# Designed miniproteins, single chains, continued (3): the designs that were tried, part 109

Each design is a single chain, and the fold is of that chain. pLDDT is the mean over its residues in the fold that is shown.

## One batch from the design tools (miniprotein)

Design m11782
Fold by ESMFold2-Fast:
Structure m11782 (fold): chain A 99 residues (1-99)
Amino acid sequence: STEAELIEHAYRVLRETLSPELLALIREYRRAEPPRRAELVRELLQRLLREELGLPPETKLSDAELEEYAKSHGLSLEEMLAQVEGVVRGLAEVLERHE
């Protein structure tokens, strides 16, 4: 029951806070094969980092820049990508239960 309550709460937050572009990315992730899933997770990390640093949307960050950002948070790039994928997977599961 606690898990179902958290899923319902997450879905309400999703409906009120996520952009159409982010919802589309999460829906694509649900249907995607592993190589495309990895690409979508990396693109989401790129977008999150650009937003956090106040960089223009057209800014393309290298893997080295993403790795330095991860290190500044005490993580490897692989660990940070895994955390981002965990969030995307959780959101995708919430959407599947309601769509």
Scores: mean pLDDT 76

Design m11783
Fold by ESMFold2-Fast:
Structure m11783 (fold): chain A 68 residues (1-68)
Amino acid sequence: SMKEAVLEEASEYVEAIGYAALGTVSKTKEESEKYREKAKEYIERGDRIGKEALERAKREEELRRLLS
């Protein structure tokens, strides 16, 4: 459902925020870069979930229009 997709997208972004924070408090460049990369991966996962949910909602709306 759209509600479930929103919650899943939000959870990926929460993970991204967590890793970004870890990168900020890291004392070495290598550790900071590692956490920034993880944060980016979670942002990309969230973006994907959002895109797929919008595409599915569009298809459902079109089907409802054709069946009405």
Scores: mean pLDDT 82

Design m11784
Fold by ESMFold2-Fast:
Structure m11784 (fold): chain A 100 residues (1-100)
Amino acid sequence: SAEEAKEKILELVKASKHPDRDAAIDFIESGVFDDDTILEAFKIFEELYKKGLSVEEAKKEVHRLYDEGKISFEVYQITYLLLDIAKYVSKEELEKILSK
């Protein structure tokens, strides 16, 4: 659900050492994005992670999906931001959050 996706995003932000993590959550929670958009972005992020892609490979795949018109710009932006946040989360903590 969108609620579960938002909870997992908050856990990722809290676990991340990314310097702009607080600005990232403010952007995602700004109320500009629909729950469906946030949920879709999180599902793409989770699937790319389960596929075993590096952050760099995952970013290329997200860019490809957007270029092919398969995702909206908003989904692209949120997914890309989640990948940047996840880069600064430990492998153990990331696995724990995504395996719930």
Scores: mean pLDDT 78

Design m11785
Fold by ESMFold2-Fast:
Structure m11785 (fold): chain A 80 residues (1-80)
Amino acid sequence: SADEEALERLVREAPKYGIDPEAVRAAAEVARAGRLLNEDPSDQAAYDALVEEIRRAAEVLNMSEETVQKAIAEVRAYQA
């Protein structure tokens, strides 16, 4: 799809601008999981999947536990 082609181009070009290509992929997975939850905010499986992708992104980006907990709290507030 055009979106997948755009993502692959961003991943390929990211190192030219000092951006970790794994960070681009992690951000795309979080965005995809977020879109699924937005389609049905009551979907517990979609919520659990988004939390999992946030934690994977945190590992790639070496994010602090405080930042991860704040992101999860925002997702929980959106679901509520």
Scores: mean pLDDT 77

Design m11786
Fold by ESMFold2-Fast:
Formats: structure tokens, C-alpha cells, sequence
Structure m11786 (fold): chain A 75 residues (1-75)
């Protein structure tokens, strides 16, 4: 469980870096996305809700798309 969250966080962080974004700016969002990805059947709904809140907080669409894709890949 702890190991799975750690691996999902690393995968999402690496994807964000590959797209030219600073993962340090999104540490809490990346952690939440990793936990959402491990939520089973409701994981996608949790990711969608999380990203909707992040959009309202001003996170760029490019970063939201990268986090969404990486989190869905970690499911």
C-alpha cells in the first residue's frame, strides 16, 4: 500500500518533469492523484474531482492533463 503510493507518486512526478513542469509546485496534488489512482472502481471519479478543484485553484491545463494521464496509467 505505502510502496504502491510511492511508486505512483514517482511515476506522476517523472511525467510532469518530462512535460516541462516543476513537480515541486504540485507535490500535494501529485500525492492526492496517486492515492486517487489506487482507489479502484472510484479512482477515475476521484481523479476527475481532484483535477476540477485544482483547475479552480489555477493549475494550468497542461499540468492537469499530465497528472490525469499519469494517474490513469498508475491505476
Amino acid sequence: EEEKVKKAKEAIRKRIEELGHDPKKYESLIEAAAKAALGGEIGKALIDMLLSVARLEGVPEEALEAIRKAAEEAM
Scores: mean pLDDT 77

Design m11787
Fold by ESMFold2-Fast:
Structure m11787 (fold): chain A 74 residues (1-74)
Amino acid sequence: SMVALRRQFALAIVSQDAEAARRLGAKLEVPQQLIELALAEAAGKTKFPETLLEEAAAASSPVDLVYRIIDLLS
């Protein structure tokens, strides 16, 4: 399901699994530049809010998905 793919994408971003993030992002139609931005923003961070996966699941568009993830990393 698309909801499961959005959760998997968020997990790939926070785990710095660049291969999985790019593959899942492409399936979700996330622009390449936004996939790279999300990976860069998550780099070096070790703590993530418990709500991250559910916020990603609730995203309404590819752009919204990336911004929800980045906002939670700030």
Scores: mean pLDDT 85

Design m11788
Fold by ESMFold2-Fast:
Formats: structure tokens, C-alpha cells, sequence
Structure m11788 (fold): chain A 75 residues (1-75)
């Protein structure tokens, strides 16, 4: 539960840092939290990376994946 929220917050912050609008960053973070809860960390990383890559490209997706892995390691 705490891990899912930490990973979601890392995704939100990485997206905001990349210039993604707050509304979209919050939505992707919410979906990421659910993905962690339902499928675990690796599933959430794969799913979130695909969502971000489709919307904002591979460079932003890489930064989001890095943020998610760092948050998971710190927990």
C-alpha cells in the first residue's frame, strides 16, 4: 500500500518535471498506483512506460521508469 503510493508520487513528479500538465500527471499516477496494487511493481513499470511513451515519447518514458525503480528501491 505505502509502496504503491510512493511509486505513484515518483511518477507524478517525474511527469511534472518533464512539463506534463498536472491533470494528466495526476491521472497517470493514479493508474500507476492501481497497476502496482493489482499486478506488482514490474507490471506497473511496464504499463506506465507504455502509457507515457504513447503520449509523450520514449525519452519521458525512460525518466518515469527510472523514477519508479528508484522509488521501489528506496522502499
Amino acid sequence: EELARKIAEAVRQALLDAGVPEETANRIAELTEKAVRYGGVEHAIEATRLWVENLYGPEVAEKVEEAMRAAAEAS
Scores: mean pLDDT 83

Design m11789
Fold by ESMFold2-Fast:
Structure m11789 (fold): chain A 87 residues (1-87)
Amino acid sequence: MKVLVAAFDPELAERAAEAYRKRGEEVHTLVLDPDLSIEEAAEKIVEFAKKYGADKVVIVAPSQDLERAEKLAELLKEKGIDAEVVG
């Protein structure tokens, strides 16, 4: 499937992308500005996911940002995007 890996840290994004590619997935990464609001981040993810034709969005966050990532995933699901959080 086509997976969009979204993260606020480029190293976390690439590490997660490598893991999904190793499993045979087609992967694109989106590195988000950490100063973006949850709503602004969701809009960028939706735009890029639709442009890429992603089947799934994976939000990668360290433990300190997990609550923010979960809220972002919830908002994406409300917009019809299949989203999960990996910490």
Scores: mean pLDDT 83

Design m11790
Fold by ESMFold2-Fast:
Structure m11790 (fold): chain A 118 residues (1-118)
Amino acid sequence: LPAKVQEEIAKAREILEEAGEDRYSDEVLEKALSVLSSTALQLAIPRDLSRWLAPYAGPLELSAAASGADLVKVSILGQLGIHIPEAVSKRAFEAVSKRIGKEKQEEMKRTLVDAILG
């Protein structure tokens, strides 16, 4: 892996480790993902999670396309149940969250956190 990508993943891991029992909270995950580039985030996502996210990306990416935000990051956050209202419309966020379901969003959050932690 490129040194910069390794450094970004290490910073995200540190944020999750410092959070302790709060490591699966929306606030902590948003903070951890904020230090990752799109490249580092794509490399941190395990294959199974990537496959789970693919069918739900379209509406969130379309909503965010005019915002100037990182489409990969805001799409992943939205699918995990974290709304970035400046980038993603409430309608698109709620439609995707309803389709995925809270239980699956929690499973995907745990999968991503555990993958970053190693």
Scores: mean pLDDT 78

Design m11791
Fold by ESMFold2-Fast:
Structure m11791 (fold): chain A 85 residues (1-85)
Amino acid sequence: DGKEKKIKELLKEIERLLEKVVDASKEEIEELMEEIRNRISKLPNKEEQIKFLEELIGKLKELLKAKVKLSIEEAKNLIKLVESS
């Protein structure tokens, strides 16, 4: 399934971006990744999961470009505020 592979690739991209943007330990980044996986598991289909992950990647890339560092709590709030249209 091409969508399953895409979701896995998007999750790896998010982990890479979180390591650059969030002021957190590797263990704390792994906790954020688990929260992201739990959130997407509640979405109705793989298309919505992909949209959520792509929106989150977009926001993280803008933060990286702006040289903004997030705390773990700010990162958790960002994840909560991401909505697929």
Scores: mean pLDDT 83

Design m11792
Fold by ESMFold2-Fast:
Structure m11792 (fold): chain A 70 residues (1-70)
Amino acid sequence: SRLDKLLKELEEKIKGKSEEEVNAIYRETVARIDAELPPEEGGFYHTVLGLYATGLLTERWIEEQRRARA
């Protein structure tokens, strides 16, 4: 599906990237969706992609906090 392709693409692009870089990649992906899809349909993709990106950033933040406290 389109969602599966976007999630895989996002995962590959953000691997090893900083929070700033991840946010830039997310904004670029959202802009492409906005160009291709009507707002109601695009809103679903914005939400799912945003949650996925936030989840990855949260995991990195937790690991960084654990290392800082070691």
Scores: mean pLDDT 77

Design m11793
Fold by ESMFold2-Fast:
Structure m11793 (fold): chain A 67 residues (1-67)
Amino acid sequence: ESVAELFEKAAKALEEGDIEKAREYLTKAFVKQGVSEEDAESGAKSLISMGKEKAKERARKGAELAK
């Protein structure tokens, strides 16, 4: 899947309250952008720690920038 699709899936998972799926999709998106798996997982956790609404906003922004 494209980086944009992965960020959109992460935003949907966040909306549904599925934090584990959101973290998985964010990590995959970051890895696909060239981030190491360890740094991608750390980045995904940091983004989610901002709270549901901010995490969704950042994921959707990531999708738009990846188009």
Scores: mean pLDDT 81

Design m11794
Fold by ESMFold2-Fast:
Structure m11794 (fold): chain A 72 residues (1-72)
Amino acid sequence: SKLDEFLKLFDIDGDGKISKEEFELFLSKIDVDGDGKISEEELRKVLESLGFTDISDEEIKEMVEYLNEMIK
């Protein structure tokens, strides 16, 4: 799935898990809304710039929900 491809970007250690530190490093490189959350539009733009095209709105929503839960 596109979510699995996305998570591989943060699996720096190759252990199949995303760490909070790896996630926070990613957030430093992404535009975040003024409320401290990632919007679906901002995530889509970042992923498209990384070569992830043809991602469905449902997959973007799942990724945004996952990322916003990690921010909380």
Scores: mean pLDDT 64

Design m11795
Fold by ESMFold2-Fast:
Structure m11795 (fold): chain A 92 residues (1-92)
Amino acid sequence: ATTNLSTTHLLIINGKLLSITVTATLSNNQLNITITAPADIPAGTQFQVTVYQNGQQVGSATLTINADGTASATISGVTTGSNIDIRITPIN
């Protein structure tokens, strides 16, 4: 089954409150996560993405913002029927 999710995450980078858009698509137990960053977040900025289900870590990936302001990663082993908790943290 395929499920599409889109949400806005607030974060602080260099003392500025910024918003990123997170889009996630679940297909064949693979969660495809794409972030879209505003121009205030420079290319090369890194985020750690960690996915939890039922309080257990399913997987993690490092995302690096591309020149077009996007970054994406795929996390395997994500199932339907349980809450999907996507956590995004900046990396220094």
Scores: mean pLDDT 76

Design m11796
Fold by ESMFold2-Fast:
Structure m11796 (fold): chain A 96 residues (1-96)
Amino acid sequence: SSELRKEVEELEEEVERYIREKKQQIDTLVQNNDVQGLRQLLDEIQDYMDEVTKRLEEIRAKTDDLEIRRRLVLIEASLTTLVMHAYIAVKYVEKS
């Protein structure tokens, strides 16, 4: 439905903005060797991913539209990449 496409588009824009902001925060914390800040940020990103995953499952339950489902997979993949980026940043700074 057009309403469902709008919901997905709004979620894509929200997630893209979130990823952009959090990548900048990760870079700043890495530059400052702030391990505690990075661990806290990783926890925040994981909590956000859990919230978004619930929203994706609710949308997925409402539609068999393959294009919408493809877009949901890409949202999930982008957040998984952000979590991995934050995790690697924690490990990198811990080693420094």
Scores: mean pLDDT 91

Design m11797
Fold by ESMFold2-Fast:
Structure m11797 (fold): chain A 82 residues (1-82)
Amino acid sequence: KEEEKEKKIREKKIEIQKELQKDDMNEEKILELRLELIRFLSELDPEEAKDMIEVEMERLKTQKEPIYQEALEELEKLLAEL
């Protein structure tokens, strides 16, 4: 079961990289993929998840759009649970 979670983490990292390489980069899709990756990491490696949450929260704090504020709230709640 843990091996399956590690595979999902690897797949999400690759998916994010592919999305970042597109000329028509979708920032909302990249955010969604990063949130999914962080959720998987929180179950398998809480310390790595915490580091990623802190980096992503710092990135999101300057954004005004509701989708980024919702993501920030989700990450704050997840960080409190770690």
Scores: mean pLDDT 76

Design m11798
Fold by ESMFold2-Fast:
Structure m11798 (fold): chain A 72 residues (1-72)
Amino acid sequence: SLLDLAKELVEAAAKGDGKRAKELAEEIGRMLNVEGSVVEREATRAYLAVQAGVPVEEAARELVERLKRHAR
């Protein structure tokens, strides 16, 4: 699901796995017709929230909601 991919993206970013994070961002971008670079920027916001103590699942849900606003 989109939420599961978003959770994997946030976890990959948290682990510093830049290659996996980029691959997941490009896949999510294709699903929503959003540029991968836009997905990566929103993922960075989610990652910073996790660093501040927000649970990964909550950060991933907010990421999905923000990405849907960019979908056209």
Scores: mean pLDDT 81

Design m11799
Fold by ESMFold2-Fast:
Structure m11799 (fold): chain A 65 residues (1-65)
Amino acid sequence: KVAEILEEARAELRAMFAAGAPREEIQKLINRYANRLMELAKSLDEQAAVSQALAAIYAEVRAEA
């Protein structure tokens, strides 16, 4: 489930960058996904891992844009 949400975030971020969405809208999307992932994390280690994974996806997509 977490992996599916991360792939959904990657696809949606790619679409937003392709559309030239403003920084505030991209940040709102990231915050929405971060909240969903934090609700699923069972430990502080899991919270750190999903936060790092989401940040990595953002960096990857931004570099491709």
Scores: mean pLDDT 80

Design m11800
Fold by ESMFold2-Fast:
Parts: sequence; C-alpha cells; structure tokens
Structure m11800 (fold): chain A 70 residues (1-70)
Amino acid sequence: MRFTLDQVEKALVRLYLEGVITPEQASKLGRILRERYGEVLTEEQLREAAREAGLSEEAIEKLLELLKSL
C-alpha cells in the first residue's frame, strides 16, 4: 500500500489532537519523510521513518489504521 505525504500529515494532526503523539514526534517524522521519500511512500517506509521519529509501535499501528481509512 502507498500513502501520500499529505495523507500522512493529516493523520499526524489527528493523532496529535488525540494525544497519541507529541508535536516533536510529528515534526521529526515529517522531516524524515520529506528528506528520504518525497511525496509518496510505502507502508514499510512509513513504519521505518515513524520508529526513527520515536513513535511507539501502538502509535504506528494507529497511524496506519487512520491512513487506510483516508
């Protein structure tokens, strides 16, 4: 499955508002994605970047559920 950076940014805003992630984690993930993958990324690339950004495995699964529903 593939996701756009716009879809990921929308999901990150929701996770932040729900208290699942911090603004620091969202900012770090967005930077990693822009630097390495550009506008489109795979589920595996997103998982790798999210772990590097310091998201918990629970937060990563919630992120992926939101993206699959967008």
Scores: mean pLDDT 82

Design m11801
Fold by ESMFold2-Fast:
Structure m11801 (fold): chain A 116 residues (1-116)
Amino acid sequence: MLYRPGEELATLMRRELGVTSPLVTEEQLRELVRKLMSSMDKDGDGVISYEEARRFLTEDLGLSEEEAEAKIAAMDVDGDGEISLDEFYAYFRDQAAWYAANRSPVMPEISLEEVP
């Protein structure tokens, strides 16, 4: 399945995988997530701490602290203060799927005055 990444995901794809295409495969998304986890998971325990994720999002991606906290909360589904590989992958997969769905809108523009 092909996904159209958003601005943030596109930046990561170019930096980590050298992918310049506006469309990404599921395999490329999985590889990106593995590389990002490996770079943040310094002790190899399979989870990312809140501090490691915050530093990555603010220092590497240039997000504000508020934006970084919102994204961490979205990835940390169980609220334990740690992000697993599965949670991180699910977050990026859901983002990629959303952008793919919005690439080709299915519904025509509807005007209340022009609908017979």
Scores: mean pLDDT 62

Design m11802
Fold by ESMFold2-Fast:
Structure m11802 (fold): chain A 85 residues (1-85)
Amino acid sequence: SLEEEIEKAREEVKAEVDAAVAAIKPLLEEAQKAAAAGDYEKASELLKKAVDLGVAMANSIKDPLKRLAVANAVSDLITETVLKI
């Protein structure tokens, strides 16, 4: 299935997935802090920066399935963060 191929690709690009997650995580943590303080404008700006950075990092991957694996990992983390605020 496509999901099984994406999961295989994700293991093959674990370093790139880990790098993308590490790059956006500080922006997501600051977004959660801003939201907890009631600063939803700042939280939204930080979330947008995390999306833009994650997309740029995924787009640096030439293989489409490996690119999608990085994009999915970034999307999942951003979605989990948004659901906590």
Scores: mean pLDDT 88

Design m11803
Fold by ESMFold2-Fast:
Structure m11803 (fold): chain A 78 residues (1-78)
Amino acid sequence: IREAVAEALKKDPSLEAAARAGAAAARNGDIVSAALGVQELAEKAGRDGKAAYLEAMGLSPEELARELEEAIREARRA
């Protein structure tokens, strides 16, 4: 998750707003909206979005929020 999202943000920094929205959704317990956001970001990174969605759905909301927040920090250092 983190690697796919970070890769998407490095390719297109304008996607940071979408990644932040996904992290906020996860923190609010909306795992489905967060996982759909991960799917779209993974697809933009050229990765399997369906696999990324299923992986995200397997995480807790707190874990998914952390992965997205770490990905944003990683991309900002690029």
Scores: mean pLDDT 81

Design m11804
Fold by ESMFold2-Fast:
Structure m11804 (fold): chain A 94 residues (1-94)
Amino acid sequence: MEKEILEALGLAALAAHAAKNLDADELERLFEELRETLSEEEKEKLVELAKETKKKIDELAENTTDSEKTKEEIKEILKETYEKIEKLLEESKK
């Protein structure tokens, strides 16, 4: 679980950078908020989001020959993942 959480946080950083163009300090703050706010059950949901996002990216990369189009589609997948992470954080604060 801990290894999977670290991998999920890494993907969350990529998603946040793609969606918001966050710098290193802003990413560190996001990691602190995720660590402090999310319960163990919510961290499990974050891990599942990371796994699904990675699967979509891997499938896209395997099936496309247009590298520029693939990069744009990956950015959209990452932006969608960030929106889901934001929703998870908001739900955990209730």
Scores: mean pLDDT 75

Design m11805
Fold by ESMFold2-Fast:
Structure m11805 (fold): chain A 68 residues (1-68)
Amino acid sequence: SSSLQRLQQEIQKALEDKKKNGFVSSELVARVVGVTIRAIGDAIDNGDEQYLQEVQQLLQQGLEQLDK
């Protein structure tokens, strides 16, 4: 969905920031967290467990890449 695409875009911006500067700016971290909280909340409110799992998987992959 569009929300998953937006989350993916913010994660990609964070990864590029780390690649270029060696660290992720607090502004980009806050953006990723904010989009994530909203997406999870929407998934829970709609009872969409598959969407929630897709959000969780995307976040796990992004966080793992940021930790490298």
Scores: mean pLDDT 77

Design m11806
Fold by ESMFold2-Fast:
Structure m11806 (fold): chain A 93 residues (1-93)
Amino acid sequence: MKEKREKLEEMKKLRAEAPFRALLAQEAVMKDDFEKAEEYKNMPEKEAEEELIKRIKDALKAANPDMPDEEAEARARELLELFKERVKELLEK
């Protein structure tokens, strides 16, 4: 319990500098996968962005198997851009 709370506070600080890495690391902490959380903290932000795109694309394809790969990737990238814009708005307050 205490370690999980401390790791989540660490992820809040990372969010301002590297939102995609912070998002992946926070999810890993919530799943009690502290080793994976540490990997995500040290992952390049661009690599974390591609990991999130892949995960969103896989989820979209699972929900609609007939969706073309190009459409699923385009939608995943669009969702991440909206997420980036929202994070910027929240941090600029």
Scores: mean pLDDT 73

Design m11807
Fold by ESMFold2-Fast:
Structure m11807 (fold): chain A 56 residues (1-56)
Amino acid sequence: MEELMRRLREAGERYRGVAVEDWAAIAEEFGLSVAEVGSAIRSAEYMEATGAEPLK
């Protein structure tokens, strides 16, 4: 689980803002599902924008 969370965070941080069409290639590279990549990218963008805290 820890290793999976680390890979998800790295993928999200590195590939923030990429088009949905590119998610499949990223998923293949990291051994993740397309849904996991999309969720990770969205989460990384949100966390970075808010300084790792929920937006009020």
Scores: mean pLDDT 63

Design m11808
Fold by ESMFold2-Fast:
Structure m11808 (fold): chain A 84 residues (1-84)
Amino acid sequence: SARLEEIEKRAEEVEKKMTPKQKEELEKIIEKHAKWAHENKDKVTMEEMLLDLIDDILKNSKDPVIRELAEIAREYLKLRLEEK
């Protein structure tokens, strides 16, 4: 789908603009949620982990670039749910 490809390209462009500090901040948030998902691998889906990750970023991060990436990821997940 052209819309999925557009969203993926938009995410790649945001990632290319990220500073090392922003990448480290994002990695720490991802590691936290990945650890939680790993500890609950029989109870938590990848989709649920990604939604929790996005919610955490939008609630707690003040970085506009990291927030933009989270909003893009949320759009991607919504579109994927529609294409089931």
Scores: mean pLDDT 78

Design m11809
Fold by ESMFold2-Fast:
Structure m11809 (fold): chain A 55 residues (1-55)
Amino acid sequence: LTDEQIDRAAEAAAFLAGVSKETARKEVLKILEENPDLTPSEAANRAAFELKKKK
Protein backbone atom coordinates (compact mmCIF):
# COMPACT_ATOMS: atom_id res chain seq x y z
CA LEU A 1 0.00 0.00 0.00
CA THR A 2 1.11 3.58 -0.70
CA ASP A 3 1.35 6.30 1.97
CA GLU A 4 -1.55 8.06 0.20
CA GLN A 5 -3.79 4.98 0.54
CA ILE A 6 -2.87 4.67 4.23
CA ASP A 7 -3.59 8.39 4.80
CA ARG A 8 -7.02 8.05 3.17
CA ALA A 9 -7.80 4.94 5.23
CA ALA A 10 -6.73 6.74 8.43
CA GLU A 11 -8.93 9.75 7.57
CA ALA A 12 -11.95 7.49 6.93
CA ALA A 13 -11.38 5.55 10.18
CA ALA A 14 -10.95 8.81 12.15
CA PHE A 15 -14.25 10.13 10.75
CA LEU A 16 -16.12 6.87 11.48
CA ALA A 17 -14.77 6.43 15.04
CA GLY A 18 -14.70 10.13 16.03
CA VAL A 19 -10.98 10.13 16.89
CA SER A 20 -7.92 12.03 15.67
CA LYS A 21 -6.38 11.13 12.30
CA GLU A 22 -3.12 10.24 14.10
CA THR A 23 -4.89 7.76 16.41
CA ALA A 24 -6.73 6.23 13.43
CA ARG A 25 -3.50 5.99 11.39
CA LYS A 26 -1.82 3.91 14.13
CA GLU A 27 -4.78 1.51 14.27
CA VAL A 28 -4.95 1.20 10.44
CA LEU A 29 -1.22 0.41 10.29
CA LYS A 30 -1.59 -2.20 13.07
CA ILE A 31 -4.49 -3.90 11.26
CA LEU A 32 -2.67 -3.88 7.90
CA GLU A 33 0.46 -5.38 9.53
CA GLU A 34 -1.67 -8.21 10.99
CA ASN A 35 -3.86 -8.57 7.86
CA PRO A 36 -1.80 -7.59 4.77
CA ASP A 37 -4.46 -8.90 2.32
CA LEU A 38 -7.01 -6.24 3.37
CA THR A 39 -7.87 -3.35 1.09
CA PRO A 40 -7.45 0.19 2.50
CA SER A 41 -11.26 0.51 2.91
CA GLU A 42 -11.48 -2.82 4.77
CA ALA A 43 -8.60 -1.79 7.04
CA ALA A 44 -10.32 1.55 7.71
CA ASN A 45 -13.57 -0.21 8.67
CA ARG A 46 -11.78 -2.62 11.03
CA ALA A 47 -9.79 0.23 12.59
CA ALA A 48 -12.99 2.25 13.17
CA PHE A 49 -14.68 -0.81 14.75
CA GLU A 50 -11.74 -1.39 17.13
CA LEU A 51 -11.48 2.31 18.05
CA LYS A 52 -15.23 2.46 18.80
CA LYS A 53 -14.89 -0.51 21.21
CA LYS A 54 -12.24 1.43 23.20
CA LYS A 55 -14.70 4.31 23.85
Scores: mean pLDDT 79

Design m11810
Fold by ESMFold2-Fast:
Structure m11810 (fold): chain A 91 residues (1-91)
Amino acid sequence: SMEAKQLLIQAATSPDFEEAYDLLLEVRRAYNLPAQGTREVLTTFPLYLASEILDIAHRLGVLDEVAKAIADSKSPLARAIKILLAKPTVS
C-alpha cells in the first residue's frame, strides 16, 4: 500500500539503523509478516537489514517503486539495497 511504501522508503534512506529497524517492525506488524532476524543482527549488518527491506517490499508489491525512490540516496542502507538489486538472480 501507499503507507507501507512510504515507511519502507523512510527506512531505506535512514542514516540510523535502529530507526530503520523500527520502521520495518511497524510494516511487518501492520501486514502480519513474520519477523526475521534480531534487532542486534539487523542493526549491525547493513546487508541483512537491506535484505529485509527488499523482502518486505517484494511481498507488498512495491519493490520497483521503493527502488526508484531511493536511486539517488547515499545512505548506507540505500547503497546496500542497490548492491542487492544489481545481483544476478537465478530464475
Scores: mean pLDDT 79

Design m11811
Fold by ESMFold2-Fast:
Structure m11811 (fold): chain A 71 residues (1-71)
Amino acid sequence: MEELREKILEAARKVLEYYKNKPIEDITLEDVAKEAGVTVEEVLEIFPSKRELIFEAYRKYAEEQYKKIKG
């Protein structure tokens, strides 16, 4: 269970880097699930919403993301 959560957060980080030219809002749960090698259902078991997943990923990588997001 902890391993799944860590994989999803790491996948979210990689997806954020992959979509560095796209707004965070355009990132889907499917993109994160694919990167983590799990299903969207498994992602939702750990994070009940895309908002919470993105919020936690954003919080951990806030310094790097803040430099990219100017408005």
Scores: mean pLDDT 71

Design m11812
Fold by ESMFold2-Fast:
Structure m11812 (fold): chain A 75 residues (1-75)
Amino acid sequence: MKIGTEAAYESLRQYGLSLGLSEEQADKVAREAAKEMRDVAEANQDKSITEQAEALTEVAMRAMRRMLELAEEEK
């Protein structure tokens, strides 16, 4: 399954920017999340589609939470 890791990276980067994070902060978190998503997809390639989706969703949710925490520290 070709998961667009570039699409995931760009979506997370744009999300971080929308929260008021700097380009550097948004890029760092998005890049780390995209890398983790690739690693998780590779580790779970023999699992069910549901388990793969759950694992990827968990990575995305953790990245979004980290971005929210960083944005709150700017207040």
Scores: mean pLDDT 77

Design m11813
Fold by ESMFold2-Fast:
Structure m11813 (fold): chain A 97 residues (1-97)
Amino acid sequence: GGSMVNSVLNNMIDAVVDEDSEKAIDYADKALDAAGKGDRETAEKYAEKALEYTERALKKKSPATPISLAYVAAALSSLGKSDLANEYLGRAYDLVK
């Protein structure tokens, strides 16, 4: 019985995080994993996809955009793009003020 209630709650939680924000977070995690393995080319491709999806989430004014922006900033930082990472992190903070 408990697993059915948990499934409903998980579906309700997923409704708060839009699909574009979920994809941005997933691609950022993949970029971080690739960077950790020394695969910079794959990391850069996934970071670019994470950027694309977080910008889509921003256009939709999704409540999950601060989380997706922070994940994208982490991915950019892992690639040595510190200035750009700080820009995206700043945008995340501005949305939660």
Scores: mean pLDDT 78

Design m11814
Fold by ESMFold2-Fast:
Structure m11814 (fold): chain A 78 residues (1-78)
Amino acid sequence: SKLEEAEELIERLVEKLGELLKAKNVDPNSPRVQELEKEILEIHKKLQEVLAQLSPEQQAELIALLKKKVQEVVEKYS
């Protein structure tokens, strides 16, 4: 379902963001940082496309979940 696809994309985006923050802490100029940033942008674009196909209520809940998980990952690796 589109809902399950959106949930999976959120999980992937959050995992890749954690990887990016770890990679930046090791070497911010590494090619790995550039690849991870590209992957995150691609996942984010796909997530926006999928979210647009869901109900306004589902969109609001998933956006809130995404914001919470992003904040948690940023705080963990700050």
Scores: mean pLDDT 87

Design m11815
Fold by ESMFold2-Fast:
Structure m11815 (fold): chain A 81 residues (1-81)
Amino acid sequence: DAELEKRIREELERALREEGQLTEEQVAAFLAGDVAAMDRALQHAYMERLLRRGDYDGALAVARAAGDERGVEVVERFKAA
């Protein structure tokens, strides 16, 4: 669990260093594969980045995949604003 999250964080940091920023395709691939393996803090950080980019649908997908009812509510409020 924690070890898997650490590996996911390391892969994301590596990709960011090499490419400068997460692309929309990288975000989509990440959401498809890894969300269930993340802890809640990493999921929240990831959702926050998506919200900052205006990707509300991506952020909702993360929250739903995580089973994070609170996160879904937060994203829906941002989308409605």
Scores: mean pLDDT 63

Design m11816
Fold by ESMFold2-Fast:
Structure m11816 (fold): chain A 115 residues (1-115)
Amino acid sequence: SAAYEAAVAALRREHLERLLARFEEEAKKIIEEGKKKGLSKEELKERLLSAGHRLLAEAMPELAAALDAIGAAHGASPAEREAARRRAAQDLARELVDAVYKRLGLPVPEYTTFF
């Protein structure tokens, strides 16, 4: 339903904002320490991506539980709830990758590969 999709989108935005705020705090420290140690942009990118992956993994259980609660309240099927969790994880991961590349002044990679 439109109400369910709106509720999912609002919750995803709230969790994304909190995740990006936590990432920016850690990214600042990683960049400051890495610059002092003479790390390359590639080494900084790897450390920032690692931090982003860890923060996303830490954030997902709470977001997944909140999405399931909204899905239950709106009568969403198990398949719809799983799809909402999967989309949220993908969207948050893309935003973190984007933040890493933009922070280092690098072009954001394409998220779609054609096989």
Scores: mean pLDDT 85

